Designed miniproteins, single chains, continued (4). Designs and how they scored, part 72

Each design is a single chain, and the fold is of that chain. pLDDT is the mean over its residues in the fold that is shown.

## One batch from the design tools (miniprotein)

Design m14483
Fold by ESMFold2-Fast:
Structure m14483 (fold): chain A 70 residues (1-70)
Amino acid sequence: EIDELIDELSKLGGVSKSDLKRLLSRFPSKEDALFVAKAWLKLVKTGELEPEVREKVLALLRELRERLAA
């Protein structure tokens, strides 16, 4: 569940729950939002991210940036 991931990220990453919820809600797909949140959580916990996961996250963030600019 997205809310559960937001709670974990807020506690570990030092970012507010409301800011994370706002950011993740901007993704057009719930699956994309969950993927990015899980990748973020892994990065915060381990300090590393698999190349294929990193590339997908960057692609999704680029799409989000384009949507926010429009």
Scores: mean pLDDT 71

Design m14484
Fold by ESMFold2-Fast:
Structure m14484 (fold): chain A 62 residues (1-62)
Amino acid sequence: DPVAERALAAIRRAVNGEPLTEPFDKVVVQAVDTDGDGKVSRAEYEAARARLEADFGITLPA
């Protein structure tokens, strides 16, 4: 699923501290960033993975 692949890539970039240049990537990370601190930690990604899998109907790697 291309939407799922793009969402995963955005989250991985944020976890790695990479710059987010795509508007879609920023929106996805903002939706996952529950604390609103502009950062996505490993713990936030792990917590969000099950939710993203349910919301998008996809399988995300650990």
Scores: mean pLDDT 66

Design m14485
Fold by ESMFold2-Fast:
Structure m14485 (fold): chain A 61 residues (1-61)
Amino acid sequence: SMEEIEEEVKKAFEETKKHLEESGKSHLIAALGSMVVMSTRAKLTGDEYLRVLTHVGVPKV
């Protein structure tokens, strides 16, 4: 379901973000956000990807 996808993407984003922060690579967090946007658009089309990105808290584009 969309809710399961939203939670999975959010979990993966937060885990990777934490790893980057702990590894001293906080400067890559913006690039991670862009990669999440592109990956979500590849798996979901239309308005569904906007819902997932909003739930995860990824900045718009």
Scores: mean pLDDT 65

Design m14486
Fold by ESMFold2-Fast:
Structure m14486 (fold): chain A 77 residues (1-77)
Amino acid sequence: MSEEEIEKVRRELELSGLPEKFIETAIELLREGKVNVKQLRRAVGLLLSGVAKDAAELVEKAGINEGAAKRLYENFK
């Protein structure tokens, strides 16, 4: 993924009012290839809507691996 795409995603997350710690974690996971943009956008939607109540629901509904889902959820709360 290009740095330009990562910067665009960062701005998108900032505009959504997400915590700084969540944004930094999400960007690191994108850079490491542990999540893709589609999975991340789905996870953000699930968290902001209150549909995902824990990390396990991010694994099931967003298709994110357990470690990445746990990091995202812990940094959203």
Scores: mean pLDDT 84

Design m14487
Fold by ESMFold2-Fast:
Structure m14487 (fold): chain A 85 residues (1-85)
Amino acid sequence: AEAARRAAEALARFAEDTAAALRDPAQSKEGEVGARGVRAFRESPALQDSLAANLAAMSPEVGAELRDRIERAIDEALAAYAARQ
């Protein structure tokens, strides 16, 4: 349970950091690399299934809150990436 929670929280932070890097001209190249990783994760059924399993191992309230945070962070990162194309 703890390892699953740490993995989900790390994913949320990675997507959040990617969105921030894409908005910083000094870090835009690293942000673009991060965004490709976020997109690859979003488009991978196996990784999405793994995320769902990790979230299901948590309490319903914690899993739902962390799921919302991850989905929002991924959407913000991909939106920031699209805005640069």
Scores: mean pLDDT 81

Design m14488
Fold by ESMFold2-Fast:
Structure m14488 (fold): chain A 81 residues (1-81)
Amino acid sequence: SPLDEFFERLRQELLALAPESLKDEIVEYIERAKKKGYTTLLDILDDPELPPEIQFLVAYLLTRDKEKAKELLKALGKEVE
């Protein structure tokens, strides 16, 4: 389904960017997020249960630029550092 395709793509892209130490946490988060019916990266980024360590990676996937990802997180009240 389009929802399954969205989460599989998100999983693959996050795992490609993430250090080994975050990979299990990413997989566990995605399985929880699937149950919430999210369909966009913005829905994921607005999830209060999204781990802080993963927030930057999601913002980067949305923007494809590290500085724009930081600015997006600041605009949403989710300061990176």
Scores: mean pLDDT 79

Design m14489
Fold by ESMFold2-Fast:
Structure m14489 (fold): chain A 89 residues (1-89)
Amino acid sequence: SSMKEEKIKELEAEAEAIKQALEKQAAQRLERTDDPEERARIQSALAQQHQWIEQLLEKMKDMIDGKLSEKEREEVLIQWRGFKALAAG
């Protein structure tokens, strides 16, 4: 349905906004350190967060498509809210 398509586009836009906010936070942290080990950890953490956000986005799409149980839906929404909070600082 057009309503599902609009909701999916909204979630994809939210995922991109979260990723951009985390990239900005990582860039600010990288500007504060010259330690190669710390820089590598920041970059690795950002890459892992991006992977988790993409995986979670697929689960959010499954939720919209009615493929998740009530418990799975609650767990996915908690995780999504967690990433939004992390991105907000």
Scores: mean pLDDT 88

Design m14490
Fold by ESMFold2-Fast:
Structure m14490 (fold): chain A 63 residues (1-63)
Amino acid sequence: AAADAAAARAGALGQSTRDRIVKEVNELIEKNKDKGLTRWDAVIEIAAKLSGVEPQVIEDGVA
């Protein structure tokens, strides 16, 4: 029960972090739309910025 509650809290914090990443991805796309930046290109940029986060992790958070 206590261990399960701790795991649930970690998941909720991960969701909050994903929301922030999603906003950064959307902001990057908006700022670079003139350069033909795609959602995947933005995901790669954000993943590189986060130093070691795979683009797939961000894609999962975005959907």
Scores: mean pLDDT 63

Design m14491
Fold by ESMFold2-Fast:
Structure m14491 (fold): chain A 74 residues (1-74)
Amino acid sequence: SAEEELKEKIMEVWIEELSKYDPEAAKKAREAYEKGDYETAEKIILNALGRMSDEQQQEFLDRVQAKVDEIKAA
């Protein structure tokens, strides 16, 4: 469905942007997501964000938001 496709694109953005800060966490989140373990994927991403500096976390969130907005506008 269009909703499932949108969710997949959004998750891909989160994982791809995370790989720039924490490639191991991004890899583990992708593996969990591909198995359908969305709860584990989300937990990995949130834990990785918690390890970033306040500045890195804000930059990460700004980049993700910009790409998500582009996807939703398409």
Scores: mean pLDDT 83

Design m14492
Fold by ESMFold2-Fast:
Structure m14492 (fold): chain A 61 residues (1-61)
Amino acid sequence: SMPKYYVIVLDDEGNVLDEKEFYDKEEAEKYMKELLDQGKSAVVLDEERRKQLLERIKRRK
């Protein structure tokens, strides 16, 4: 029942390389910033947006 957030690491083609779950949005954003500082591409998504992203990736290939 608590909202869940995901930090998703993407490659240059938009494929998922890694995923980490958070129950706190600020902690998710902090982790995303650490990944960006390492030169990685990362986004923070809620459960609905994550589901939509994964469905789009599956439909593409």
Scores: mean pLDDT 80

Design m14493
Fold by ESMFold2-Fast:
Structure m14493 (fold): chain A 80 residues (1-80)
Amino acid sequence: SEKDEEARKALDEIYKQAETFLEEMKKNNYSKEDIDEFLKFFEEQVRKVLEAYGASPELQAEADRRIDELKKKAEEIIKS
């Protein structure tokens, strides 16, 4: 749908920024607390985009998978 296409473009930018920021957090030895706070903020931003565009259940499920992937990457950074 048109709304899903617009939402995907906005989400792709948010995902790219989040991945870049996680790499910076890793490089600068951010605390687990700071990383957890960032993840909460990131998830809020994703949810706001989905709501603003009236995203389909399919796109919402896709976003849930992308959020989980980022959380797993962050957990690996914390454990390393």
Scores: mean pLDDT 83

Design m14494
Fold by ESMFold2-Fast:
Structure m14494 (fold): chain A 107 residues (1-107)
Amino acid sequence: MEEGKKQLEEGVPEGLARMVKSVSLIEFSKMSKEEIQKELDKNYSKLTPEQQKYFDKVKDKPAEELIEEAVKYMEEGLKKGEDQKKVIALATALVAQAKLKELEEEE
């Protein structure tokens, strides 16, 4: 599928948001707490000041709500034609924060 990436970019924003959520949850489930923190820091550094403020506002929410916020933000951002890389970075940071909260509660 040589055009798989273009199909996802031109396809349904909901499909891309669900894919990023699922892939992020699977990958972070394989990672250590330190590796997830590095991915969070990496994605956070790519955010605009407005996106960083939004992340800082919601980061204390329960893990399930952070995952819901990530999907919603990605769907809305993609539908509005926002920078796909910035939208994915914030969604990934929110999923990473959710996974870190789950691991923190286990310790």
Scores: mean pLDDT 76

Design m14495
Fold by ESMFold2-Fast:
Structure m14495 (fold): chain A 76 residues (1-76)
Amino acid sequence: SPEREALLARINALMAELQAILARIVQRGYLSDEERAQLRAIIAGYRELAAQETDPVLKAGLEKTVAELEALLAQL
């Protein structure tokens, strides 16, 4: 469905943004205030997608990603 395609496209976009932030942590060992704000926005995006997702396996995966990213942000 168009709604399903839009959700998958949004997931892919958030994954790309997340990979960029994770690469910066690996390269520098820290995040700037702007990059922390970007990570918070990525987490919010994943929460929104999890709320809209109807497939139970993908929904659980999105919820797990949110929890893991919240834990990562808490330790930075």
Scores: mean pLDDT 85

Design m14496
Fold by ESMFold2-Fast:
Structure m14496 (fold): chain A 104 residues (1-104)
Amino acid sequence: SPMELTKILLLVAAAVTTAWVLLTAPLSEEQKRREAEAMLTLVETVIDLLERLGAPADKLARARAILDRLRALFAQGLSQENAAEMLALMEEFGKLVMEVVKEM
């Protein structure tokens, strides 16, 4: 349990860092796509781990709604505006994960 919780927090930190890099770093379009795909995979992995650990259904639904919005933004393209919204969504996701972890 403590090791799984530590893993979740490290994955969340990695995903938030990637969102910040997408907003701030001078990346090529191919690099932006690869980083965004990696971030989406990290978010999905965190949700799967939280579900396995018995996170509440309402919190999982909120986490999936954030992932769905991130996927929609990715599909629209990685503009500076979309990258800023993705960072805000990742900060919201991080807060949600911390709330869930405290209740476990």
Scores: mean pLDDT 89

Design m14497
Fold by ESMFold2-Fast:
Structure m14497 (fold): chain A 100 residues (1-100)
Amino acid sequence: MEEIEREAMERFAKSVESLLKNLEVPEEEIERMLELLYEDIEEAKRKLAELMAEKLKLGEEGFKEALKMIEAQLEGAYMEAAKVAEEELEKIAKEAEAKL
C-alpha cells in the first residue's frame, strides 16, 4: 500500500542529495535536509527552494522557479514509481497465465 510512496520518496531523496552535493552544501546540512523530507515535505520543499535561490544567486524570482522545479521532480518520482508498480503487476498476471 505504501510501496509507491516509499519508492517515490527514495528517488526524490536521491535527487535532492545529488543536487545539494552539486551546490557544494556540507554533508551535515544534506543529512538534515533528507531527514526533513520524511518529517515535513512541505517545509523541506520551501527550504530547498530558498537554498537553491541563495546558492544560484537567482534573486527574488529564483525562489519561485526553484520551488516549481522541486515540485516537478517530486511529481516525476511518483510517476516513475507508479510505472514500475504497474509493470510488476502486469508481469505477475502474465506469469500466472503462463503457468496454466
Scores: mean pLDDT 73

Design m14498
Fold by ESMFold2-Fast:
Structure m14498 (fold): chain A 65 residues (1-65)
Amino acid sequence: SLDDIRRLAMEAALELHDYYEETGDVEKYAEGMKRVAEIWRAARDGRISLGEAREELRRILEEVR
């Protein structure tokens, strides 16, 4: 559901913030946050599928693990 995508986007944002706190990598943090916001906006507006949004958000999570 769109609510599931919203929660996944929030999870990705929190993991990016934790990554920033641990590493000090401002550039990766800023780019990650832009990607999360764009994916959420695209899914909310129906520009991408919910499955596509989930895959993109999971890739961001994998990058900061």
Scores: mean pLDDT 86

Design m14499
Fold by ESMFold2-Fast:
Structure m14499 (fold): chain A 98 residues (1-98)
Amino acid sequence: MIEEIAEKITKAYIEELKKLGKKVTKEEIEHMKKMSIEIVKEVIAADDEEFLEAAEEADPELRERLLETLSLPPEERVLKLFEMQLEQNLKRIEEAKA
């Protein structure tokens, strides 16, 4: 479960980086997988308040979007959070490139 979610997120992120013309090393891929696993563990273990606080620290705008996900199972909350984080990371990379 946790490893499956982390692998799915990492794979999607790498594909987007390749589309942006970024070269990703094997070491960077392994680091991203490790970080994704740790984040997934933290999010699944967090209660609703901790989940929202963590999201707000990352991006205040995510709090509003995540309020609707509080009724979802923890696995779906995690996947939704990573989808939003991926969007932010890709936007940041694109802005840095421009």
Scores: mean pLDDT 70

Design m14500
Fold by ESMFold2-Fast:
Structure m14500 (fold): chain A 96 residues (1-96)
Amino acid sequence: MEEVKKLIEEAIKNIREAIELLRSPDASKEKVIELLRKAKELLKEAYKLSKDPRFKKAAELVDKAIRAVEDNNPREALKYLEKALELAEKALSELK
């Protein structure tokens, strides 16, 4: 499932970049949302190809993080993103 691995690696990269921006006090909300929207689509595609429910749950957590960013709640967003990252990384490590 090399195609799924590439999708998840790119999703993880976008989530990590969003987390770094959210930890910056002058972070652009618009840029964070763009990164998270890309990560969500990549996770949804990975779920379609793999049927692994962890990718679906990670995408749902990223969607919740987008809502939290829109609501100016970066602490809540970080909580959802850390959970999404854990699920995506664990699923990626088990793909062979």
Scores: mean pLDDT 85

Design m14501
Fold by ESMFold2-Fast:
Structure m14501 (fold): chain A 94 residues (1-94)
Amino acid sequence: SSELEEALEKFKEVLEKYKELYEKGEITEDQLVNVAAIGLHDIVKLMVEKKVPEEEIKKAIEEMAEILREFGISEEKIKQIVEQAERFLKKLLE
């Protein structure tokens, strides 16, 4: 959907800015990872509030994981972020 595409594009733009700050030594890797985790959490919450179907939200989480991989975040940290997002989604849909 256009709303999902826009949210993902904004998430990518924010990650690109923080990645640049990290490469310049202005922030730590943990701060970059935290920004990614917060952004994913906020997008999942927004999508649930907008009544986006669960399967579309799950696809968005998978797409965001690919973006994180492209930005050089480790597979272990990506797995933790994704599992936290999926757990949060489950709680919101109770």
Scores: mean pLDDT 81

Design m14502
Fold by ESMFold2-Fast:
Structure m14502 (fold): chain A 61 residues (1-61)
Amino acid sequence: SHMEELAREMAEQTRISIESLLKHSPELAKKTGENGALITGFVTGSEEARELMEKVLKEAE
Protein backbone atom coordinates (compact mmCIF):
# COMPACT_ATOMS: atom_id res chain seq x y z
CA SER A 1 0.00 0.00 0.00
CA HIS A 2 1.03 3.61 -0.45
CA MET A 3 1.02 4.13 3.29
CA GLU A 4 3.38 1.23 3.85
CA GLU A 5 5.89 2.65 1.38
CA LEU A 6 5.71 6.08 2.98
CA ALA A 7 6.15 4.61 6.45
CA ARG A 8 9.29 2.80 5.37
CA GLU A 9 10.81 5.93 3.90
CA MET A 10 9.98 7.98 6.97
CA ALA A 11 11.37 5.32 9.28
CA GLU A 12 14.74 5.47 7.52
CA GLN A 13 14.87 9.26 7.60
CA THR A 14 13.71 9.42 11.20
CA ARG A 15 16.28 6.85 12.29
CA ILE A 16 19.12 9.37 11.99
CA SER A 17 17.09 12.20 13.48
CA ILE A 18 16.22 10.02 16.47
CA GLU A 19 19.89 9.57 17.33
CA SER A 20 20.47 13.32 17.35
CA LEU A 21 17.30 13.94 19.34
CA LEU A 22 18.24 11.41 22.02
CA LYS A 23 21.66 13.05 22.33
CA HIS A 24 20.10 16.48 22.84
CA SER A 25 17.45 15.16 25.22
CA PRO A 26 18.73 12.82 27.92
CA GLU A 27 15.17 12.76 29.28
CA LEU A 28 13.97 11.15 26.05
CA ALA A 29 16.82 8.66 26.20
CA LYS A 30 15.69 7.57 29.66
CA LYS A 31 12.06 7.36 28.59
CA THR A 32 13.07 5.25 25.61
CA GLY A 33 14.92 2.87 27.89
CA GLU A 34 11.84 2.43 30.05
CA ASN A 35 9.37 2.60 27.16
CA GLY A 36 10.94 1.06 24.10
CA ALA A 37 7.62 1.71 22.38
CA LEU A 38 8.50 5.41 22.29
CA ILE A 39 11.45 5.01 19.95
CA THR A 40 9.48 2.48 17.90
CA GLY A 41 6.71 5.05 17.63
CA PHE A 42 9.11 7.59 16.17
CA VAL A 43 10.36 5.10 13.60
CA THR A 44 6.90 3.87 12.65
CA GLY A 45 5.46 7.38 12.55
CA SER A 46 3.42 7.48 15.72
CA GLU A 47 1.62 10.76 16.34
CA GLU A 48 2.48 10.57 20.03
CA ALA A 49 6.17 10.34 19.22
CA ARG A 50 5.89 13.18 16.75
CA GLU A 51 4.26 15.41 19.36
CA LEU A 52 7.09 14.73 21.79
CA MET A 53 9.68 15.48 19.13
CA GLU A 54 8.05 18.80 18.30
CA LYS A 55 8.05 19.77 21.96
CA VAL A 56 11.79 19.10 22.19
CA LEU A 57 12.42 21.12 19.05
CA LYS A 58 10.39 24.02 20.41
CA GLU A 59 12.55 24.12 23.53
CA ALA A 60 15.63 24.33 21.32
CA GLU A 61 14.20 27.45 19.73
Scores: mean pLDDT 58

Design m14503
Fold by ESMFold2-Fast:
Structure m14503 (fold): chain A 76 residues (1-76)
Amino acid sequence: SELEKKIEEYEKEARDAVARGDFARAAQSYRKLAETYEELAEKLKDTDPVKAERYRINAEQARHLADYYEALAARA
């Protein structure tokens, strides 16, 4: 699906950014990843609520990573 493809793209962008020490870009990529997980969770809420909840958890984890790297970038 289009959203699943975006998840893969943002995960790769975030990972590559972290590897380069580009924490500002890593934070942005994790933020977009979280938004994409939230969109997918909303899409599945009525059809597959268990899978939707899993994506909501993934979104929260991605937001925490975004916050972490955002804070790290601010200290650079």
Scores: mean pLDDT 88

Design m14504
Fold by ESMFold2-Fast:
Structure m14504 (fold): chain A 83 residues (1-83)
Amino acid sequence: MEEEKEKLKAELDKDYERTKQHIDYLVKRGLITKEQGEELKKAIDNFYKKMKEAIDKAESVQEAREAYRKYRKELGEFFEKIL
């Protein structure tokens, strides 16, 4: 179970870094303002922390995977609202 949780957290770390890079790209292209980019980064920092805590609190591998899936869905919906 711990090994699977660490794998999910590693995947989350990759998603987090990719999302930050995408926000920086949107700012660089002038598609969003620097202020909007900073607000988005704060939001993803909050999602990242919340999901790491949810994975750590999970009682089973299945529960941890469901928490991660929910995180990815919520993050995608958040981005669709802003873009």
Scores: mean pLDDT 78

Design m14505
Fold by ESMFold2-Fast:
Parts: structure tokens; sequence; C-alpha cells
Structure m14505 (fold): chain A 100 residues (1-100)
């Protein structure tokens, strides 16, 4: 549990995310990271994830880091760009699902 790691004074965490993990669990993890200012380094390993999932996770971690460094304008611009990049990937996945 990330909250238990933060309570133990851990400042560096390794997170492994696989294609079997639920999207809601990934979102909860990212929210926990945002609310854990004691975490200064996140090492992320991904396997079997869609390009959309990888993009969301990577972009969210970068936005969180910028916000924690006091660069909200850079975080907002990065988030805006990430949403633009994810839009075509979401549209491709929806089209693929409709074709099946």
Amino acid sequence: DLAERVAAGQTEVHISITGSDAPSDIVELLEALYHSPGITRVELSTSGLSPIDVGVIRGSLEVIELLRRGEPEAAEELNRRALEELKPLVEEELAKKEAE
C-alpha cells in the first residue's frame, strides 16, 4: 500500500503495472501518488498495457512531478498536450471495439 510506504518514510517507490490491472486501480494509485508529497522518485515498469493506459500513467506522473516542483503552468500545458495525444488513441480503440 502506497500510504503505508509513505508512513514508513519511503521516498522512492517502484510500481509495476500490467495489462491485468483494472483502470480504476491505476487511477487510485495515481491519486495516492499526487497526495504523497514525501515520494520523490517513482520507477515505473509496465507490461501488457495499451498505448492509452501507458500514455495516461506516464503523463499523470509527469504532471504530478511538475505540480510538486511548483510549476503549475508547465503541468497544465503538459496535461493539455497529453489529452490531445490520447484522443486519437481512444478513437482508435472505440473503432476497433465496434468492428468486433
Scores: mean pLDDT 64

Design m14506
Fold by ESMFold2-Fast:
Structure m14506 (fold): chain A 113 residues (1-113)
Amino acid sequence: SPEAEKLVEEIQKKLDELYEVLKPYMTDEQRKKFEEIRKKILELVRELATAPQSKLDEIVKKLSEALNELRELIGEIMEKNPDITPEQREKIAELFKEIVELVTKLVELQKSR
């Protein structure tokens, strides 16, 4: 579906934007963990975009788990860097919210088939 492909591309773009905002505040270990979570999310959203109805709930569960791992990593980075400006904190929160909203739109699109 062209609509599902567009949502996957938008999710990838927002994950890349989030990475660039967080990059100055991340340790080498946190960067590797972010890259692993990002790869997992992208693999799952690509799978979701082409999956039959019978597989959607399994993929959605795994995707929710991967998004929770990302949320926890963001929380750790924010806690360890109290000097992150209010403007940057708001931008980080908004980017994560946009990623979740795009994933929700992809799930709804695939369930409505």
Scores: mean pLDDT 90

Design m14507
Fold by ESMFold2-Fast:
Structure m14507 (fold): chain A 68 residues (1-68)
Amino acid sequence: GVEEALKVIEETEKKVREEKDPEKREQLLLQMIADLSRIQRRERLSAEDVEAIDKRAKEVIEKLMKEE
């Protein structure tokens, strides 16, 4: 559900902040996108829930990219 997707985003942010290798950081972000897509497809989330998850993921990605 939405809570699982938000947890994936939170855990990925923590892992990326702890990772010093840029290649591994990018792999973590790509894995997050893949995991979020899988959750959305598996659970047939509403369009509103998908939009909320995508917005949160985008905010975290933009924040982490600016800190790099």
Scores: mean pLDDT 80

Design m14508
Fold by ESMFold2-Fast:
Structure m14508 (fold): chain A 94 residues (1-94)
Amino acid sequence: SVLDELEAETRARLAALFAEARRAAEAGDVQSLDRILEEMEAVVVRTLSRAAAAGVPEAEIRRMGRAFSEEVHALLRELGAILGREVRLGPLPN
């Protein structure tokens, strides 16, 4: 389905960005990390917009948004542990 294809594509892109974020955090490269976190937010927002444009029901879009938000928050906790400080992202769709 369109939803399954969008989820698969988005998960692959987020996995790549998660790996980049971990490398940036381990290197202490805060400038690259900030850029990567902004791209992660953009990927999630674009995916939810594409799902809406494709006619995916609002309840499914919200469920998908919550799942991505939970995965991103888990990464932010991991990055915070690496950096020894809190890492935050802007407000994510729920």
Scores: mean pLDDT 83

Design m14509
Fold by ESMFold2-Fast:
Structure m14509 (fold): chain A 70 residues (1-70)
Amino acid sequence: MLTPEQRLEAILLALKRAQEAGIQIPLEDVEKAIDLLEEDPNITPREIAERTGLSIRAASLIKEAYEEVV
């Protein structure tokens, strides 16, 4: 289970990585993706994309950011 500080760090890292990759992601969808990863750390980028409406590429960036913080 992430601390509130780790959760915020994962969100900020995901947004930074998305900006560097030229991908625009709504904060709301980043939060949803991180909630999914907290429930199931083994969730695939495809499943995150299907549940959030994000692209698989955006979902992959969020998953990678989460894994760097955890």
Scores: mean pLDDT 84

Design m14510
Fold by ESMFold2-Fast:
Structure m14510 (fold): chain A 57 residues (1-57)
Amino acid sequence: MLTDEEVLQAVSYLLGDPRYRSLEPIMQSRGLSIDQYAQLLKEERPELLKRWLEEMK
């Protein structure tokens, strides 16, 4: 089972990937930190988060 810390690490890792750089402007425009954005994605966009977690396997 993934902890909130592991989810945060996954989001941080993927924000460093050029394929996901478009997420950084969205995060910044909403005034969210990486940890706040990770929690938001876990609640509102679980499919996107699952895809990222699979890429980390």
Scores: mean pLDDT 65

Design m14511
Fold by ESMFold2-Fast:
Structure m14511 (fold): chain A 80 residues (1-80)
Amino acid sequence: MEFEIDVVEALTLIELAIAKNAKDPEGIKKWAEKGVEQLRKLGASDERLARLYRTAADVAESVGDKEIAEEFRKKAEELE
């Protein structure tokens, strides 16, 4: 279970890095939401889900999409 959570998190971070390099805010949103959903189904902690949302928010802000960044920061705060 923990190993599966680590794999899904790692794959999600790779997809976020690809979307960041492509400057694709919609891709960042898509992969972050998919990753969080998969981690939630695997029983990942709220702290771990919040961390992924914060990472996605930072990536979204880095490509200039403040709206998606604020949305994900709010979702992270709701889990903490």
Scores: mean pLDDT 84

Design m14512
Fold by ESMFold2-Fast:
Structure m14512 (fold): chain A 60 residues (1-60)
Amino acid sequence: SLADGAAAVTGMGLVMKEKGKTDAHTMTDEEAAEGAKVANELGGRNTAQGARDAALQAGG
C-alpha cells in the first residue's frame, strides 16, 4: 500500500542517516531489516526486502 511504502521510505531513511549512508544500495540485509522494523513501528507492514525495494524506487 502507499502507507506501507511511505513508512518503508521513512524507516530506511532514518536507519541510513544513523549509519551515515546516503545510498540505499549500500544497505546490508541487517540494516534493511532494521529499516523495516522502524517502518512497522510507524504503522507500516514491511519485510526487509520490501522496505529496501520501496526506498530504492523512491530514491531512483
Scores: mean pLDDT 71

Design m14513
Fold by ESMFold2-Fast:
Parts: sequence; C-alpha cells; structure tokens
Structure m14513 (fold): chain A 86 residues (1-86)
Amino acid sequence: SMDSEEEKKELEEAYKELLEKIERVRKLIEESDLSEEEKKRLLEVLELYRKEAEQLLASDYPLKDKIQGLKRGIEELDKLEEYVKS
C-alpha cells in the first residue's frame, strides 16, 4: 500500500527530527546558566523522551499512532528548547 510506505517515511523523518531536537536541546542545557541540579533534571527528561520514542517504534501500534506520538514529543521538546533559551 502506498499509504503504508508514505507513513513509514513520515515515521522515519519524525524520528530523525526528534533525535536531532534532543541533541540540540541537550547542548543548550549544557551551555545554559541553569543550576547543575536543574541541568541534571532536564537531561534526565531528554533521556525519557528518547526512551519513549524507542519504545513507541518497537511497539505494535499503528504507524499513524506512532507518528502522532513522535510529533507530540517534538512539540514538547520545542517548548523545552524555548524554556532553556529564556
């Protein structure tokens, strides 16, 4: 099915974007003026986002649900990026 191949490509692109965002936010956290305790907390939050994405990809959920899950993760990471930049 063409829809299945398109969804698979969208899933791969969303996962790549999520991983790139995690790496960018990690660097911003490390370079920020935040306390060492807050930095540690936020880095642990980033690791949870990665773990959740990996678990989602390994699941038997429909591709559309996996894509939506990854996109929600990206949105949450965007909010975290803006917080760290502030």
Scores: mean pLDDT 87

Design m14514
Fold by ESMFold2-Fast:
Structure m14514 (fold): chain A 91 residues (1-91)
Amino acid sequence: DPVEEAKAEAAKNGGVVLIDYDNGKVEVATEPEKIKELVLRSAELVLRDLARLGRLPEAGLEGGLAAVRAAHAAGETRFSDLLEEGLRNTR
């Protein structure tokens, strides 16, 4: 099971797992720069999924994505903080 293998690898090496259920893609990051990239993509993926499910407007998605990218560029590395910043800029 690729998901269980990815979880085991992340747990063993202190990494992060991204599971993209829509595309059947699983990614693991253990290197700091790769973790930062994966955290950014995870926050963007959540915002896009919320827009697809009709839980935020498409115009709100653009603002949220811009806010997430700006915060990440400014050094924010925590998934929850990036997602919160995105969500604040969709309302």
Scores: mean pLDDT 74

Design m14515
Fold by ESMFold2-Fast:
Structure m14515 (fold): chain A 107 residues (1-107)
Amino acid sequence: AAEPSIQEKADKISEWIREQLKDDPLLLNEASRVVSLLAQLARSGNEKAIEILNRIYDLVEKQASLEEVLQELIKGAELIIEIEKENPLKVFQANESLHTLEAYVKK
């Protein structure tokens, strides 16, 4: 079989995050939004988005810590803000996710 598609990797990441964050629905929603937006950029051929998504997928496959996965999602949110800078709604959504994820990682 071929390597998993971008969508298959995103789906596996989303499933793992749902299990890890089952007791924190707000953090789950914000993390899931970053995965979705990052997967959209990766499917559009953005090489940085593909690289970040692949790093997150590898972390999930090796059962890394939630903190390590969330730190990569923070990088994903920052990339979305950089690329979508002319789209106010996407920038707002990515900033909301970034603030929520940073607050958790920094405790």
Scores: mean pLDDT 86

Design m14516
Fold by ESMFold2-Fast:
Structure m14516 (fold): chain A 66 residues (1-66)
Amino acid sequence: EEEEKEKLLKFYNEVIDRIAEKYGLSKEDVERLKKIVEDAVKNYSPEEVKKIFIDELNRLIEEKKK
């Protein structure tokens, strides 16, 4: 269970770093998103974590649009 949570957190951190590179997210945005995912992993199921991550990511991407 702990191993599964750490694996999930590592996966999302890698995805966040890749998206930050592609969309030019600020260090502050990256840290905020990582914090949201860390908190979600502690409190929610993997399916709910994915939904939370996608919702927050879409919000950040929309903010980056012209």
Scores: mean pLDDT 78

Design m14517
Fold by ESMFold2-Fast:
Structure m14517 (fold): chain A 80 residues (1-80)
Amino acid sequence: SAEEEIKKLVEELERLREETELSPEVAALLDELIEYLRKSKNVDLVEEALDQVRFLLRHASDEQLAAALRTLITWMKAQE
């Protein structure tokens, strides 16, 4: 089911958040994004967001990651 798949994807993102040393700003933004993703009914959307966050956590600066997370959160808010 979509709910079970989204739960597993969100759990993976939560693990990435716990495993990565993040600034307080990035941690707070990621926590906010996770709450929007948890409420989603669209598996493809959640999977794409997870892939983007995974890439950014490995390759982006703190400032780039914060900016990207703010953009994703704004987009998710528009979906409500």
Scores: mean pLDDT 83

